# Designs tried in a protein design run: designed miniproteins, single chains, continued (2). Part 37

Each design is a single chain, and the fold is of that chain. pLDDT is the mean over its residues in the fold that is shown.

## One batch from the design tools (miniprotein)

Design m5257
Fold by ESMFold2-Fast:
Structure m5257 (fold): chain A 96 residues (1-96)
Amino acid sequence: EKEKRELLSKAILYLEYAISSLKGAGKSYPEAALEYAEKALEYAKKAKADKKILELIEEAIEYVKKYKETKDKKDIEKAVEKLEEAIKLLEKELEE
């Protein structure tokens, strides 16, 4: 299952990029965060990651989209919380 481990690692990497794009973010960063989170979701799906992980990434994407409309930093905080939880669960799958 070398391919599964590679896909999980890519999912984690892109989620980390998404978090970095959201933390200290200016107006341009939510778009980058969406692209990275969507790529992470694609890799996680290909790796057949747990449904809960996919749901966390999808929820984070919705909070980033909400932030683009509201400009409320609480939406960014919620997105980051969901992405960090997804990373923790993906890391557990990677170590198994």
Scores: mean pLDDT 83

Design m5258
Fold by ESMFold2-Fast:
Structure m5258 (fold): chain A 111 residues (1-111)
Amino acid sequence: MNEELLKEAKKKAEEGSLAFLKGDYEKAIEYYDEALELLEKLPKTPEVLALRGAIHILRGQAYEKLGDLEKAAESYRKAVEYFEQAAALGHPDAAAAAEAARELLAEVEAK
């Protein structure tokens, strides 16, 4: 059922954010990757695409903390793609989120 998968994905993303706050960046990435795998099984609605974009931002931030700027840039590029798709489908916040993700990408590529 789609609602249960979405709830589980959100729980995994929350667990990832808690790991990030503890400084466990590799564990945070594991939880974010688990959340993304669950979201891949769901229909590509504006809400699901925006959530995928947001988790890719969190994943990119964790990679920056580990000094893996190439994987951080990859995560931010994925965030841009998902937010642009969500915006095209009418998500009200996704266009601004895509712009913010492009700024994060530009900053990490300048390092």
Scores: mean pLDDT 90

Design m5259
Fold by ESMFold2-Fast:
Structure m5259 (fold): chain A 112 residues (1-112)
Amino acid sequence: AAPSALELLMALSEEEQRVVGEAVLRLEEVFDELEANPDTPFEEVIERVVEVLKELGEKLNIPEDVLEKILEELKKELERAHREGASVAELRDLVMAAVTRMLAEKYRQQQA
């Protein structure tokens, strides 16, 4: 069976788990700000999300090519969802799915 998000997180060191937790809190702040200010330019939201995830990926030692692919796919998914009128919760779910992809890549590297 594919590992759950919790199993992927628990496979990390305590230091790496703290780094992921900090990144998740920063992402929650971005979406809380968007929910409070719906007129925030969506390009600004994407830039903040990408910055947090890029820093997370670098701290987790995700290969640069894999990280760039995950971030490029996420940008396209967020832009499409926003155009289609997705809720803040749906946008948050897309970002958390990208975090899970990064954790899955880290897990795959450790199992090789």
Scores: mean pLDDT 84

Design m5260
Fold by ESMFold2-Fast:
Structure m5260 (fold): chain A 87 residues (1-87)
Amino acid sequence: MEMGVYVDGNTIYVTIRTEDPERAVELLRSVARALGATLEIEVDGNTIYAEITTDDPLLALLHLAFVVKDLGGKLILVKSKEEARKV
């Protein structure tokens, strides 16, 4: 599993490639709920695109790092939204 992440102010763009998209979506929803964040999700087969808007993007990034660990993968911090979608 790989997670590409791009942080732009209060918005975090996330791409997850996984054989278990349902589990990844559940974990993303749990993170957003815990943070009181706005979450938008698009699922395309084994690829998940998410946009998280939060007042604490660093805390959200830490939660995403734990999601990556739980799913047995790696987190790749990238420089643009387009680079995040390529992971």
Scores: mean pLDDT 83

Design m5261
Fold by ESMFold2-Fast:
Structure m5261 (fold): chain A 90 residues (1-90)
Amino acid sequence: MLSPEALAQDVASFAQYRSLLPQEREEGLSLEDPVELVRRAVAERIIAMSIQLVLDNAEAAGASQATLDALRDTRDAELELAELLEKKVE
């Protein structure tokens, strides 16, 4: 069981870190190799699944709505990137 306050700080730090990596995001979107696009899409979905497990654990622990919303927003951002990469392959 995770501390809701500690989890909120970790999620905020992770979101801040991800927002500061425009190069990583741009590199993913600039890929023209379908195999590498699929590979990156799968990686983003795995990250989203990992965040979903953290979200489920936080919900079970009685985390605040703000903490749950932050986790969901982070998961949805990773899923959106996965969908963009998948659509680029088609």
Scores: mean pLDDT 68

Design m5262
Fold by ESMFold2-Fast:
Structure m5262 (fold): chain A 72 residues (1-72)
Amino acid sequence: SADMEAASKASERLLKKGPEVTPDEAVKIALEAGVSKAVADAARERLLKLGPKVSSQVAASILVTEAVRHSL
């Protein structure tokens, strides 16, 4: 799906940004990559529960899993 393609692109950008990101930074990167608002909002809720800083790897994983869930 378009969301899965966009989430893959966003994940690459997240990992290149550095070892950690804020939830808001991750959501901004996702939206700029073309991830839908619904997927980005779902990922944001999950990231906020983990704290003000999250590893880029974890943020990328959450974004991809939410994109997959919304494609089912």
Scores: mean pLDDT 83

Design m5263
Fold by ESMFold2-Fast:
Structure m5263 (fold): chain A 83 residues (1-83)
Amino acid sequence: PLDFIEELARESAERVREEGRRLGLPEEEVEKLVEELRKEILEGGRKIVNEGGRRLLSGEEIKKKVREFAEKKTEEAIRKIRE
């Protein structure tokens, strides 16, 4: 559901903001990365839900795939901040 993807995007945004603040990055750069990450999670999450439905996956399996996707993208964003 959209609410689930929106919540994951919100949680990921907070993690990136915390890391950027901890590293002393400019707020503008952090918010740009947050916006890019949110868009990627929302777009990719919707695609996973649509493809999972087409493949007759269970709701639990779809949610697991969406969580794994969001976590991977969040880790990639944090890694870019640290590099």
Scores: mean pLDDT 81

Design m5264
Fold by ESMFold2-Fast:
Structure m5264 (fold): chain A 85 residues (1-85)
Amino acid sequence: SSSAVELLEQAAALAEQAGDKGLAVLIRQFATLVREGRENEAEFLIRQFLVNLEKPETRKGITISDETLARIVSLLKEALKKINP
């Protein structure tokens, strides 16, 4: 679970540095759920977020570059592997 938290914090830092403070706050909420032992809830919300990113309307609301978003998505997927092995 600590490895998942570190990956989520890295993803949040990338979002914040790219100027998307809302996305950074959302990802930090996932990290908080993992820290609180609410790993099933964190997994559900992360998977839902990733599914929603496939929708054009959701992607349009995110102002960061496709390259930076791909890095964030990669970190979220790695965090999912650490939450439920």
Scores: mean pLDDT 84

Design m5265
Fold by ESMFold2-Fast:
Structure m5265 (fold): chain A 111 residues (1-111)
Amino acid sequence: ATAEEIAVAGREGKDITITVPEMSYGEVVAMIVGAAYAKAQGKKVTITADEIRITEVDPLAPPELRVGDVISKEELERIIDEAAKQIKEHGYVDVDRIEALLVEAVRRERA
């Protein structure tokens, strides 16, 4: 499934399985938001890739991010949980907060 398909499935409250190990930065953000909506509705989110590699960084992405950066399954699950918590508490995802968490996750992998 594409990141867009994952985002749609999440908003529809479907169970989500993430199998793609490579995504653009925009696809990573869309996937996190979609998975967070599914999780906020009590649906199952399963990540089968050990890490996701960023293949493209758009001009509006945080300047700290680079092509070839990786996000581990553990960090990705943590970010999805934070976004799901935001949806439960406020009814929306703070994308700026999610992007900050992605930058932190990438920095940990580089260290």
Scores: mean pLDDT 79

Design m5266
Fold by ESMFold2-Fast:
Structure m5266 (fold): chain A 65 residues (1-65)
Amino acid sequence: SEEEIQRLRAESDEHLARMKTLVDKALAAADAGNSEEAGKYLREANDHAQRYIDLRKRAGELEAA
């Protein structure tokens, strides 16, 4: 349904926004010389990026059906 597709897209956009915020935090931590904290933020950003990809793939499958 269109409602399900829109929900999946909205959820994916939330993960994309979180990923971007975490990347910014990682860059700030790296600039401050805190490589351990930068690595933590990058791992969290990668998790959100993966969720974004999975949700967008699911939305695309529903659009094609």
Scores: mean pLDDT 90

Design m5267
Fold by ESMFold2-Fast:
Structure m5267 (fold): chain A 64 residues (1-64)
Amino acid sequence: STDEIMEEIERLRKEVETLSPEEALVKASEFAQRLYETRRDELTPEQVKRIRDLVEEAHSRYLA
């Protein structure tokens, strides 16, 4: 389960690199919201950091 979440985060990171800044921000934000709503207690500090970094990077690209 933990390894599967990390794999999903990595897959999403690669996917958002191919998307427009707007699409990347929406996709990353929706992913983060879904995990926080359904699986917050299962998330490791490393996974939380990677999700946060993913959303912040997408937001930065959108604002650039």
Scores: mean pLDDT 80

Design m5268
Fold by ESMFold2-Fast:
Structure m5268 (fold): chain A 98 residues (1-98)
Amino acid sequence: SDEDVESAINKLLDDLSKYSKGSKSDFDKFKTDFTQLGKSVYHSDLKKAQELAPKTIESLKKLGIPESKIRHLLDLLKGVENEDVVAIMKLHGMLGGK
């Protein structure tokens, strides 16, 4: 459900917050962008997910988290942008799609 996507993203943001120098508004921006992308992936609206991926990558990078902590997430988001089915399925699973 959409609530499952939101819960998964909140948990991920809580885990990443220890490494971030971003403001609350930066976190809220990334949460909004990632939630919209996650819901699009969850509902198999892959064209919309691809359109949202660059914006989500930008807002994630603005959090100032060390690359080593976000590398896998960045790879998944880039995979969505590039129509990588394996990356899309992995992200779907992370967001409660299983």
Scores: mean pLDDT 80

Design m5269
Fold by ESMFold2-Fast:
Structure m5269 (fold): chain A 69 residues (1-69)
Amino acid sequence: SAELEELKERLQRLIDLSQQGKIEEARELMEEIQKEYGVSGEDIEKAGVLAVLRGAEAGAEYLLALAKK
């Protein structure tokens, strides 16, 4: 879905920004994801771990599952 692809790109960008030491840009992107999906910073950290281990798509699927109330 379009949401999966968009979130996958955002998670990959967040990882890239963090590895580049762009802490402020990474924080802003993290806040945007939290606001749009209603997830916590801890949820995004778990998604990031999943993205590194299983690919960004797995992390995106995890966050979308949490976004359901």
Scores: mean pLDDT 82

Design m5270
Fold by ESMFold2-Fast:
Structure m5270 (fold): chain A 81 residues (1-81)
Amino acid sequence: SKLSFSEKLEKVLEIAGDLVKGKISAEEAKKRLEEIFKEMSSEENQVVARILAWLARELEESDPEVAKVLAELAEMARKYA
């Protein structure tokens, strides 16, 4: 896919948002995000990992289970970086 980074980032944030809202499972979020991480450059994956890690930190108090999944997704993005 020749999507711009902004379009890929919007897709990542939509999937993360659906996970936070309980609209999709952790397994589904992981599956969808891994496909996007494979299509991103090393530098794009580094930026996305940082954003997902920040979101995990912000949700730690209100939703620690979702925060843990987001931290795991950030680590996954970092491995594709």
Scores: mean pLDDT 86

Design m5271
Fold by ESMFold2-Fast:
Structure m5271 (fold): chain A 95 residues (1-95)
Amino acid sequence: TPEQEAFLERFRAWLTAFLRAQGVPAEEAERRAEELTEQLRRVLDALGEQAGPVLRELGAVLDRGEAALAAGDLAAVERHAAEFVALLREAMDSL
């Protein structure tokens, strides 16, 4: 859906910026972010009609992750990345 595509673009941009802030070269950061974004796309596709609630929860975590990155709080970005992974794992376990 257009909402899923917008979310995936935000996720890719956030992850790329975070990896760049950690000293990862631009090309490698973009490649790794694209790979993880495609994995996330496949998970959302597998969730189907159940993707809506999961997207809302992941979106809230992404909002916090983006705010932390803008503030330069890399420790907070890492915590929100872990929260994102935990929520995604829980959603996949529900399939």
Scores: mean pLDDT 84

Design m5272
Fold by ESMFold2-Fast:
Structure m5272 (fold): chain A 86 residues (1-86)
Amino acid sequence: MTEEEVRRRYRFLARLLGLPERDKITLEDVKGTPFEELFKEANKDGSGELTPEEIDRFLEKLAEYLGMPKGKLDELFRRYEAEHPE
């Protein structure tokens, strides 16, 4: 995954969490929210930051938490990329 793809995934994740758009999401950004536990589950190495694989894992757990059907998250991300090409 490229650095640009990682930033785009973080911006998409921020949008899903109702946060202002940003290039990076850390544990601090979700602390005290229902999403803190989901972040901790995805952040396997305990670094407080998500690797590219952990971002995808967090998005999957978030989709489950929000009751999204399988594939809806990928659909929303593709739509987000189309609206925000860079």
Scores: mean pLDDT 72

Design m5273
Fold by ESMFold2-Fast:
Structure m5273 (fold): chain A 62 residues (1-62)
Amino acid sequence: MKVGLVAHQGNKAGAERAKEVLRAMGVEEILEFEAKSVEEALEKKKELEAQGHDVTLALAGE
């Protein structure tokens, strides 16, 4: 199973925490993407979910 992780480029700690949780859940493959803005992150999430992937967001202030 492929899981998408979309993280704001300024929230590296949140991205690392999300990866730790996903690996603890038994996720073997993580597709990691960095977003320059919240809008870019939401667009990427929508695109990956349309492809049938589960998506986790790691955004500051959400």
Scores: mean pLDDT 71

Design m5274
Fold by ESMFold2-Fast:
Structure m5274 (fold): chain A 82 residues (1-82)
Amino acid sequence: HMEQLDEEVQLAFLEIELAIVKISLDRAKTPEELQEVIEAANRVLERAKQLAETSTSPEVRKAAQEIIDAAQKLIDEAKKRL
């Protein structure tokens, strides 16, 4: 097999990034900070979508979809506060 970063490692990094985005949202006080949260959450969302689309593992696809759903909720919450 050609070595790639394993999909579970990619999921772990996405989960860490999502947690950082949530902390950033909780701490956001200005429209500029909320916009930064939206941009960060969109980056997590797009990477999770790529993983969900390319993975052949049902477990990885399910976990990636959960990250997509969580990132979308953070985007929606940040937009509501703008």
Scores: mean pLDDT 84

Design m5275
Fold by ESMFold2-Fast:
Structure m5275 (fold): chain A 73 residues (1-73)
Amino acid sequence: MSADELLARGKALFEQGRYGQAAMAYQLSLELDPENVEALRNLIKAYEQLEKQGYKAAGKLKEQVEKRLDELE
């Protein structure tokens, strides 16, 4: 599976409200393409939704991904 296919899978899972599974798909996409800005942005959105659902650890993970994105933009 390509990075683009994993990104598309993550987006579909996110639209279904499966934010944890979406985050995993985005992480796998980033293993193949670590500098994919769209995958990083979508991973941040997935972690933001998980944090809103009470997963406080997702807030820390979100901040780590935001720092990575800042280094690319």
Scores: mean pLDDT 84

Design m5276
Fold by ESMFold2-Fast:
Structure m5276 (fold): chain A 75 residues (1-75)
Amino acid sequence: SDYEEMKKLLQEEILKILEKLGADPELIEKAREAIKNKDSETLSEIFQEIFKQLGLSVDEVNEIIAEAVEKVYKK
């Protein structure tokens, strides 16, 4: 469905932003595999680990999601 495709694009865009912020390449690779396998539980755990490692607040996470949404809508 269009929703599932947009969700995947959003998740991949969030990962690109996190990668640019200096997220661990191993965690980025694991997250990409979880997206490919539609493993939402593993993906959620990896995102939380990345947010923790980067020291991101809830507000900063929300800003990253907003940026990813804007970039996905421009495609």
Scores: mean pLDDT 83

Design m5277
Fold by ESMFold2-Fast:
Structure m5277 (fold): chain A 84 residues (1-84)
Amino acid sequence: GGREALEALERAIEALRAGDREEAIEALERALEAIREMGPGEDLDFARALVEGALAGLRTGSAGPEEVIALLERAREAVERAAA
């Protein structure tokens, strides 16, 4: 549900701030699963795209931690709207 998605996103943000890329990737994979379980919707589709982009950026090194955190903050806002 929305709680699981939000908890996973927050864990990913905390891991990025701590410099733990492996924990961030694991947390983002959990967030993506939780968002998929919430079903379809404009805000959830947007959140999925942001999490997928963040995950790709971390795996390829094409995005820095601050850029990824900004994407995840936007994904969190979208999940919160969908769960309201």
Scores: mean pLDDT 86

Design m5278
Fold by ESMFold2-Fast:
Structure m5278 (fold): chain A 87 residues (1-87)
Amino acid sequence: KKALIEQAYRKLDEAVAYAEKGDGTGAVGKLKEAGKYLAEAVENPEEVKELVDKATKAVVEGISDGETAAAVAREQKAKLRDFLDKQ
């Protein structure tokens, strides 16, 4: 639901911030937390489902480095922002 998507957005923002500070472990951790919120949001509109599936896959496959985590977080954050702005 919208609250879960907003929580995911906050965790993605934190992941980007951690990666920009050079904290790769923190960035990966926040990206995984975002993935959990997105997975819980499976009841959201169909347009969010692909975003949820992609984030869940990234968490399951174990993103191990902060640079990759930051790139994924930025992409997901942009998509979630676009989705929220249309609500």
Scores: mean pLDDT 70

Design m5279
Fold by ESMFold2-Fast:
Order: C-alpha cells, then structure tokens, then sequence
Structure m5279 (fold): chain A 79 residues (1-79)
C-alpha cells in the first residue's frame, strides 16, 4: 500500500569530457548550471503519486580539460 511519503534520489554522472586545447591554459575552475525540470503525476487506488525530475548540469574546467557533470534529482511524493 502507498503511504504519504517523500523519497529523494540523487544520481551524479560524468556526461562529457573534452580536451580544450593543445596549448597549456592556466588552471581555472568555472561552474555553470542549467536546470531541466520535469514533473509527472499519476493516480493509483485514489492515491496521488507525484514524480519530479531535475537535472543540473555543471561544467568544471581544470587546466586544458573540461568535464560536464550531470546531477539528476528525483523526488517522488505519495499522497
């Protein structure tokens, strides 16, 4: 049976990695964020299930290398 409960799940992954240049660049850390919210609602046995997905993209540069991390947070609420 479903209970009134909120569940949060966070998953972090490296989505892309690129070499920025053949030329040495000074080490710098830059962060940029882009959020893509997505929400779905379902109803089962008179209970409302709301699932919300949010993905945050963070780009981190160290030296001549750029890594893009994706952090997806899924929140499921059962009422």
Amino acid sequence: HMEEKTETKTDERVLAEADLSDEPLPPQTRTGQATLPRKEEKEVDGKKITTSDTTIYTAVREGNKLRVYGTTQTVTKIE
Scores: mean pLDDT 64

Design m5280
Fold by ESMFold2-Fast:
Structure m5280 (fold): chain A 95 residues (1-95)
Amino acid sequence: SARSEALLRELEALIARLEADPADEAAIARAVAVARALVAELRELLKTDPERAEEELRRLAPLLDRALRLAPRAFIPVSTEAGVLELELAVDRVT
């Protein structure tokens, strides 16, 4: 969706800022909120368009990996939620 594209772009910009200034607590809080909103959008998208949800999850995964290296405690919960969506997609492919 247009919203998931906007959220992905915003998250990428926030993570790039955090790589330059990892002590920016406000940027960490904003990035977590954006990532959570994106995971929620993808969870809904999975119900109607799983192929598009998978494409968006593939774009989100490397951003979350970068975020976990910068602020692991802040990003573990949302990374776990994204991982569950990845597993649901993998099960559908095998079954």
Scores: mean pLDDT 82

Design m5281
Fold by ESMFold2-Fast:
Structure m5281 (fold): chain A 87 residues (1-87)
Amino acid sequence: DEEKIKKMLEALDEYEKKAEEWYEAALKIIKNPEIREVLEEMLKLLKEYVEKLKEAVYKGEEEVEKVREEMREKMAELLEKIRELLE
């Protein structure tokens, strides 16, 4: 459905904008260089996967779910790296 695709694209644009604002705010207060590096990597990954999701919404729901799962796995790896740095 064309209407469903448009709504998903709008939601992805808003999500990326809000996430970028959040990461930029976090990078202003966090001074640890290792944590800053992981946060920058997370933001780059998020932007990359938002672009992949925009492509996937034109290909169907199965492709969207596949790309979403890949993003979840890669983000979980980076979150684990932050956990290790905080210990």
Scores: mean pLDDT 85

Design m5282
Fold by ESMFold2-Fast:
Structure m5282 (fold): chain A 86 residues (1-86)
Amino acid sequence: MEYEERLRELGRRFVEAAQRVAERLGITEDSPLTPEVEEFLRLVEEALELGRKARELIARGGPREEIEEELRRLEEVIERLEEMAE
């Protein structure tokens, strides 16, 4: 299904962007919560929640408009992570 493929591609972009941001910021388990690290963690949690909602809506055959909106929001969050990775 088109939505499952889009969600999978967004998941790939998310993992790639998150890894690049973590490397750029030098994030480790002992890293202090600087404003940039805090924003990164907030965006990661937001992306995970949006991805979870999209997956649930797709699995339940939810309304197209709701699936499209959650995928759009997820892509916006991923784009912000990709900006931080640069």
Scores: mean pLDDT 81

Design m5283
Fold by ESMFold2-Fast:
Structure m5283 (fold): chain A 76 residues (1-76)
Amino acid sequence: SMEELNELLKRIEKAAEYIEQKVRDELLSDPNVSKEEAEEIAKKRGEEARTQAINYVKSLIDEIKKLLEEIKKLLE
């Protein structure tokens, strides 16, 4: 359902934010890393994680579509 999809997308966003926070905290533990550098790297890591998760979901949707077409062919 659309509601379930929206809940999944919210969970993906929350997971990406968690990754961003963890990467930022880890980088900030290094005194040679500036706050600005840590923020930029963390943001990129979070966005990469989000993009990977969304692409995986899209791949699953495409596989489900393929399975539905195969089922349709069996019913014809």
Scores: mean pLDDT 84

Design m5284
Fold by ESMFold2-Fast:
Structure m5284 (fold): chain A 74 residues (1-74)
Amino acid sequence: LTEEEQREVEAALYEIKAAVAKIDAEHSTDPEVKRESYREAAEWYEKAASLLTGEDAQIFRDAAEEYRKKAEEA
């Protein structure tokens, strides 16, 4: 893999981790678990964004911001 392809694969893995955290948050009725899981989702999206550039990075940064707000609301 090229360095660019390696970064894309790593970003995809972080996106999967964010998706798992999001599912945990959505399925939890405990506000504390919900809040922690949304924060984890936001952190993984930020990590994915850091490996990408341009519009792709912005999409993940926007997702991170969305889930940070959900964490504060939980």
Scores: mean pLDDT 84

Design m5285
Fold by ESMFold2-Fast:
Structure m5285 (fold): chain A 60 residues (1-60)
Amino acid sequence: SPEVEELQRRIRELEEQRAALREQIEANRDRPDSVAELERSLRALEELIAGLRRRLEELK
């Protein structure tokens, strides 16, 4: 369905952003304040992905 396809696309986009944030955390490991900011963003992104995955399950 179009809704399932859109959710799958959104999840994929967010997973790419999550991977990019993890790379940024590694690149900035010498800057604790930057790492803390990035880790907060990562947690928020993981929560969004989990929410969308739950919605996808409901649409089966």
Scores: mean pLDDT 86

Design m5286
Fold by ESMFold2-Fast:
Structure m5286 (fold): chain A 58 residues (1-58)
Amino acid sequence: SFEERIRRAVELLRELVREGRAFVSDEPVEDPLASEEDQEKVLEANRAMVAAAKEVLA
């Protein structure tokens, strides 16, 4: 089902976040934001989230 696909994508995304290869969002796994300015903020937030996720995931 669609929900199962979302859960699978979230699991994969957590692995990528732990490795610092992606950012976490409350939306489906899709292309990044369109605004370049926002992308810089997202990257900074992503690094902070990756650090936090590494503590949680260990």
Scores: mean pLDDT 55

Design m5287
Fold by ESMFold2-Fast:
Structure m5287 (fold): chain A 80 residues (1-80)
Amino acid sequence: MLTEEQKEKLREMVREEVALLEKELGVTFSEAEIQEITEEMEKVYEELLAEYAAGKLSGKEIQQRLAETFFAKVEEFLKR
């Protein structure tokens, strides 16, 4: 079960982490790229929640898949 606070936190965390990566890596992400990352994270999270409710995934697996999704999208954009 997730609250509206969990969804809001996810969106805010993605935006803040992207801003931090810009500072650390010396790169710039557009608003469109940040929105693409956020949208992908929300879609993956929704799918993982359905699998979790069906007893097919653990909470650890959800966290791992979300981290992998974020990292893959960041790497994809860095190659543009």
Scores: mean pLDDT 76

Design m5288
Fold by ESMFold2-Fast:
Structure m5288 (fold): chain A 68 residues (1-68)
Amino acid sequence: MSDEEIFEELRKRLLALGLSESQVETVLGLVRVIVYGSEEEQAVARAMLDRLPAEVREEALRAIEEIK
């Protein structure tokens, strides 16, 4: 599966959890930073991810593992 397909699957799953489009974009942005960002940017993004509801965090972590 391509990275783009993984992000689109994550978007669909987050929408199914009841997130707004803006909330989905925030989560997708955090996942992109964790996968592609610098070590410093990844540390900040992981801290933000840890503040999200468990269900949202679980889906984001699943996508990160599938890309990495």
Scores: mean pLDDT 83

Design m5289
Fold by ESMFold2-Fast:
Structure m5289 (fold): chain A 68 residues (1-68)
Amino acid sequence: TLKEEAEKLKEEAEKKGNVMAATLFGQAAKAAEKGDDKKANGYIEAGKALMKGDLDTSDEHLEQAERE
């Protein structure tokens, strides 16, 4: 499920010390638990972009997630 994917990504981000990405994946897990799959996907993509060091792409996905 999206919640399980987000929780796995959160653990990976925490293991790598990326606290901001871990926070975004945590928000994705909460959104997925509420059934808000669009918002959850937005936070997942934002967190993935942060893990790659692409701050601009992360901001774009975060804005989209917040609009869902």
Scores: mean pLDDT 77

Design m5290
Fold by ESMFold2-Fast:
Structure m5290 (fold): chain A 88 residues (1-88)
Amino acid sequence: SLEEELEKAREEVRRAAATMDREEALELARRLMLELARKHLEEIIKEEGLTKEEMIKRIEEALKLADAGVFSEEMREFLEELLEELKK
């Protein structure tokens, strides 16, 4: 699940933060989140037969919820970077 994969990524970042500078740990977190996003989106697209445009719309809706404080700051930043990746 997305939540399970996000928790796993957070744990890897926590572990890395114990041995890395904060800036390096934040860059690792950003990279891991983007990798998870790509993997998760590919699985969803395959299973639901979604188009790239439909996925973009869903992420834009999720960002509205993030702006309302429903999601964590990390999730908001992740969704913004994911949206940029999809718009390429």
Scores: mean pLDDT 69

Design m5291
Fold by ESMFold2-Fast:
Structure m5291 (fold): chain A 62 residues (1-62)
Amino acid sequence: MEKYRELAEKLLSPDEEVQREAARELVKHLNDGKVQEALGEAMRGLTDEEKLRLRRYFAEAL
């Protein structure tokens, strides 16, 4: 859980490259329910703008 939480927090990093790298790493582990849980918790506090940015990075990683 802790490792996935750290990756989810990196999606909010001001460094776009760090955000993209975290998104690519998380996408590789989407079959792990703990990743889904960590993403759900991280997104619970996000603004609409931050959620759109996250979706963009995931779309690039897919």
Scores: mean pLDDT 71

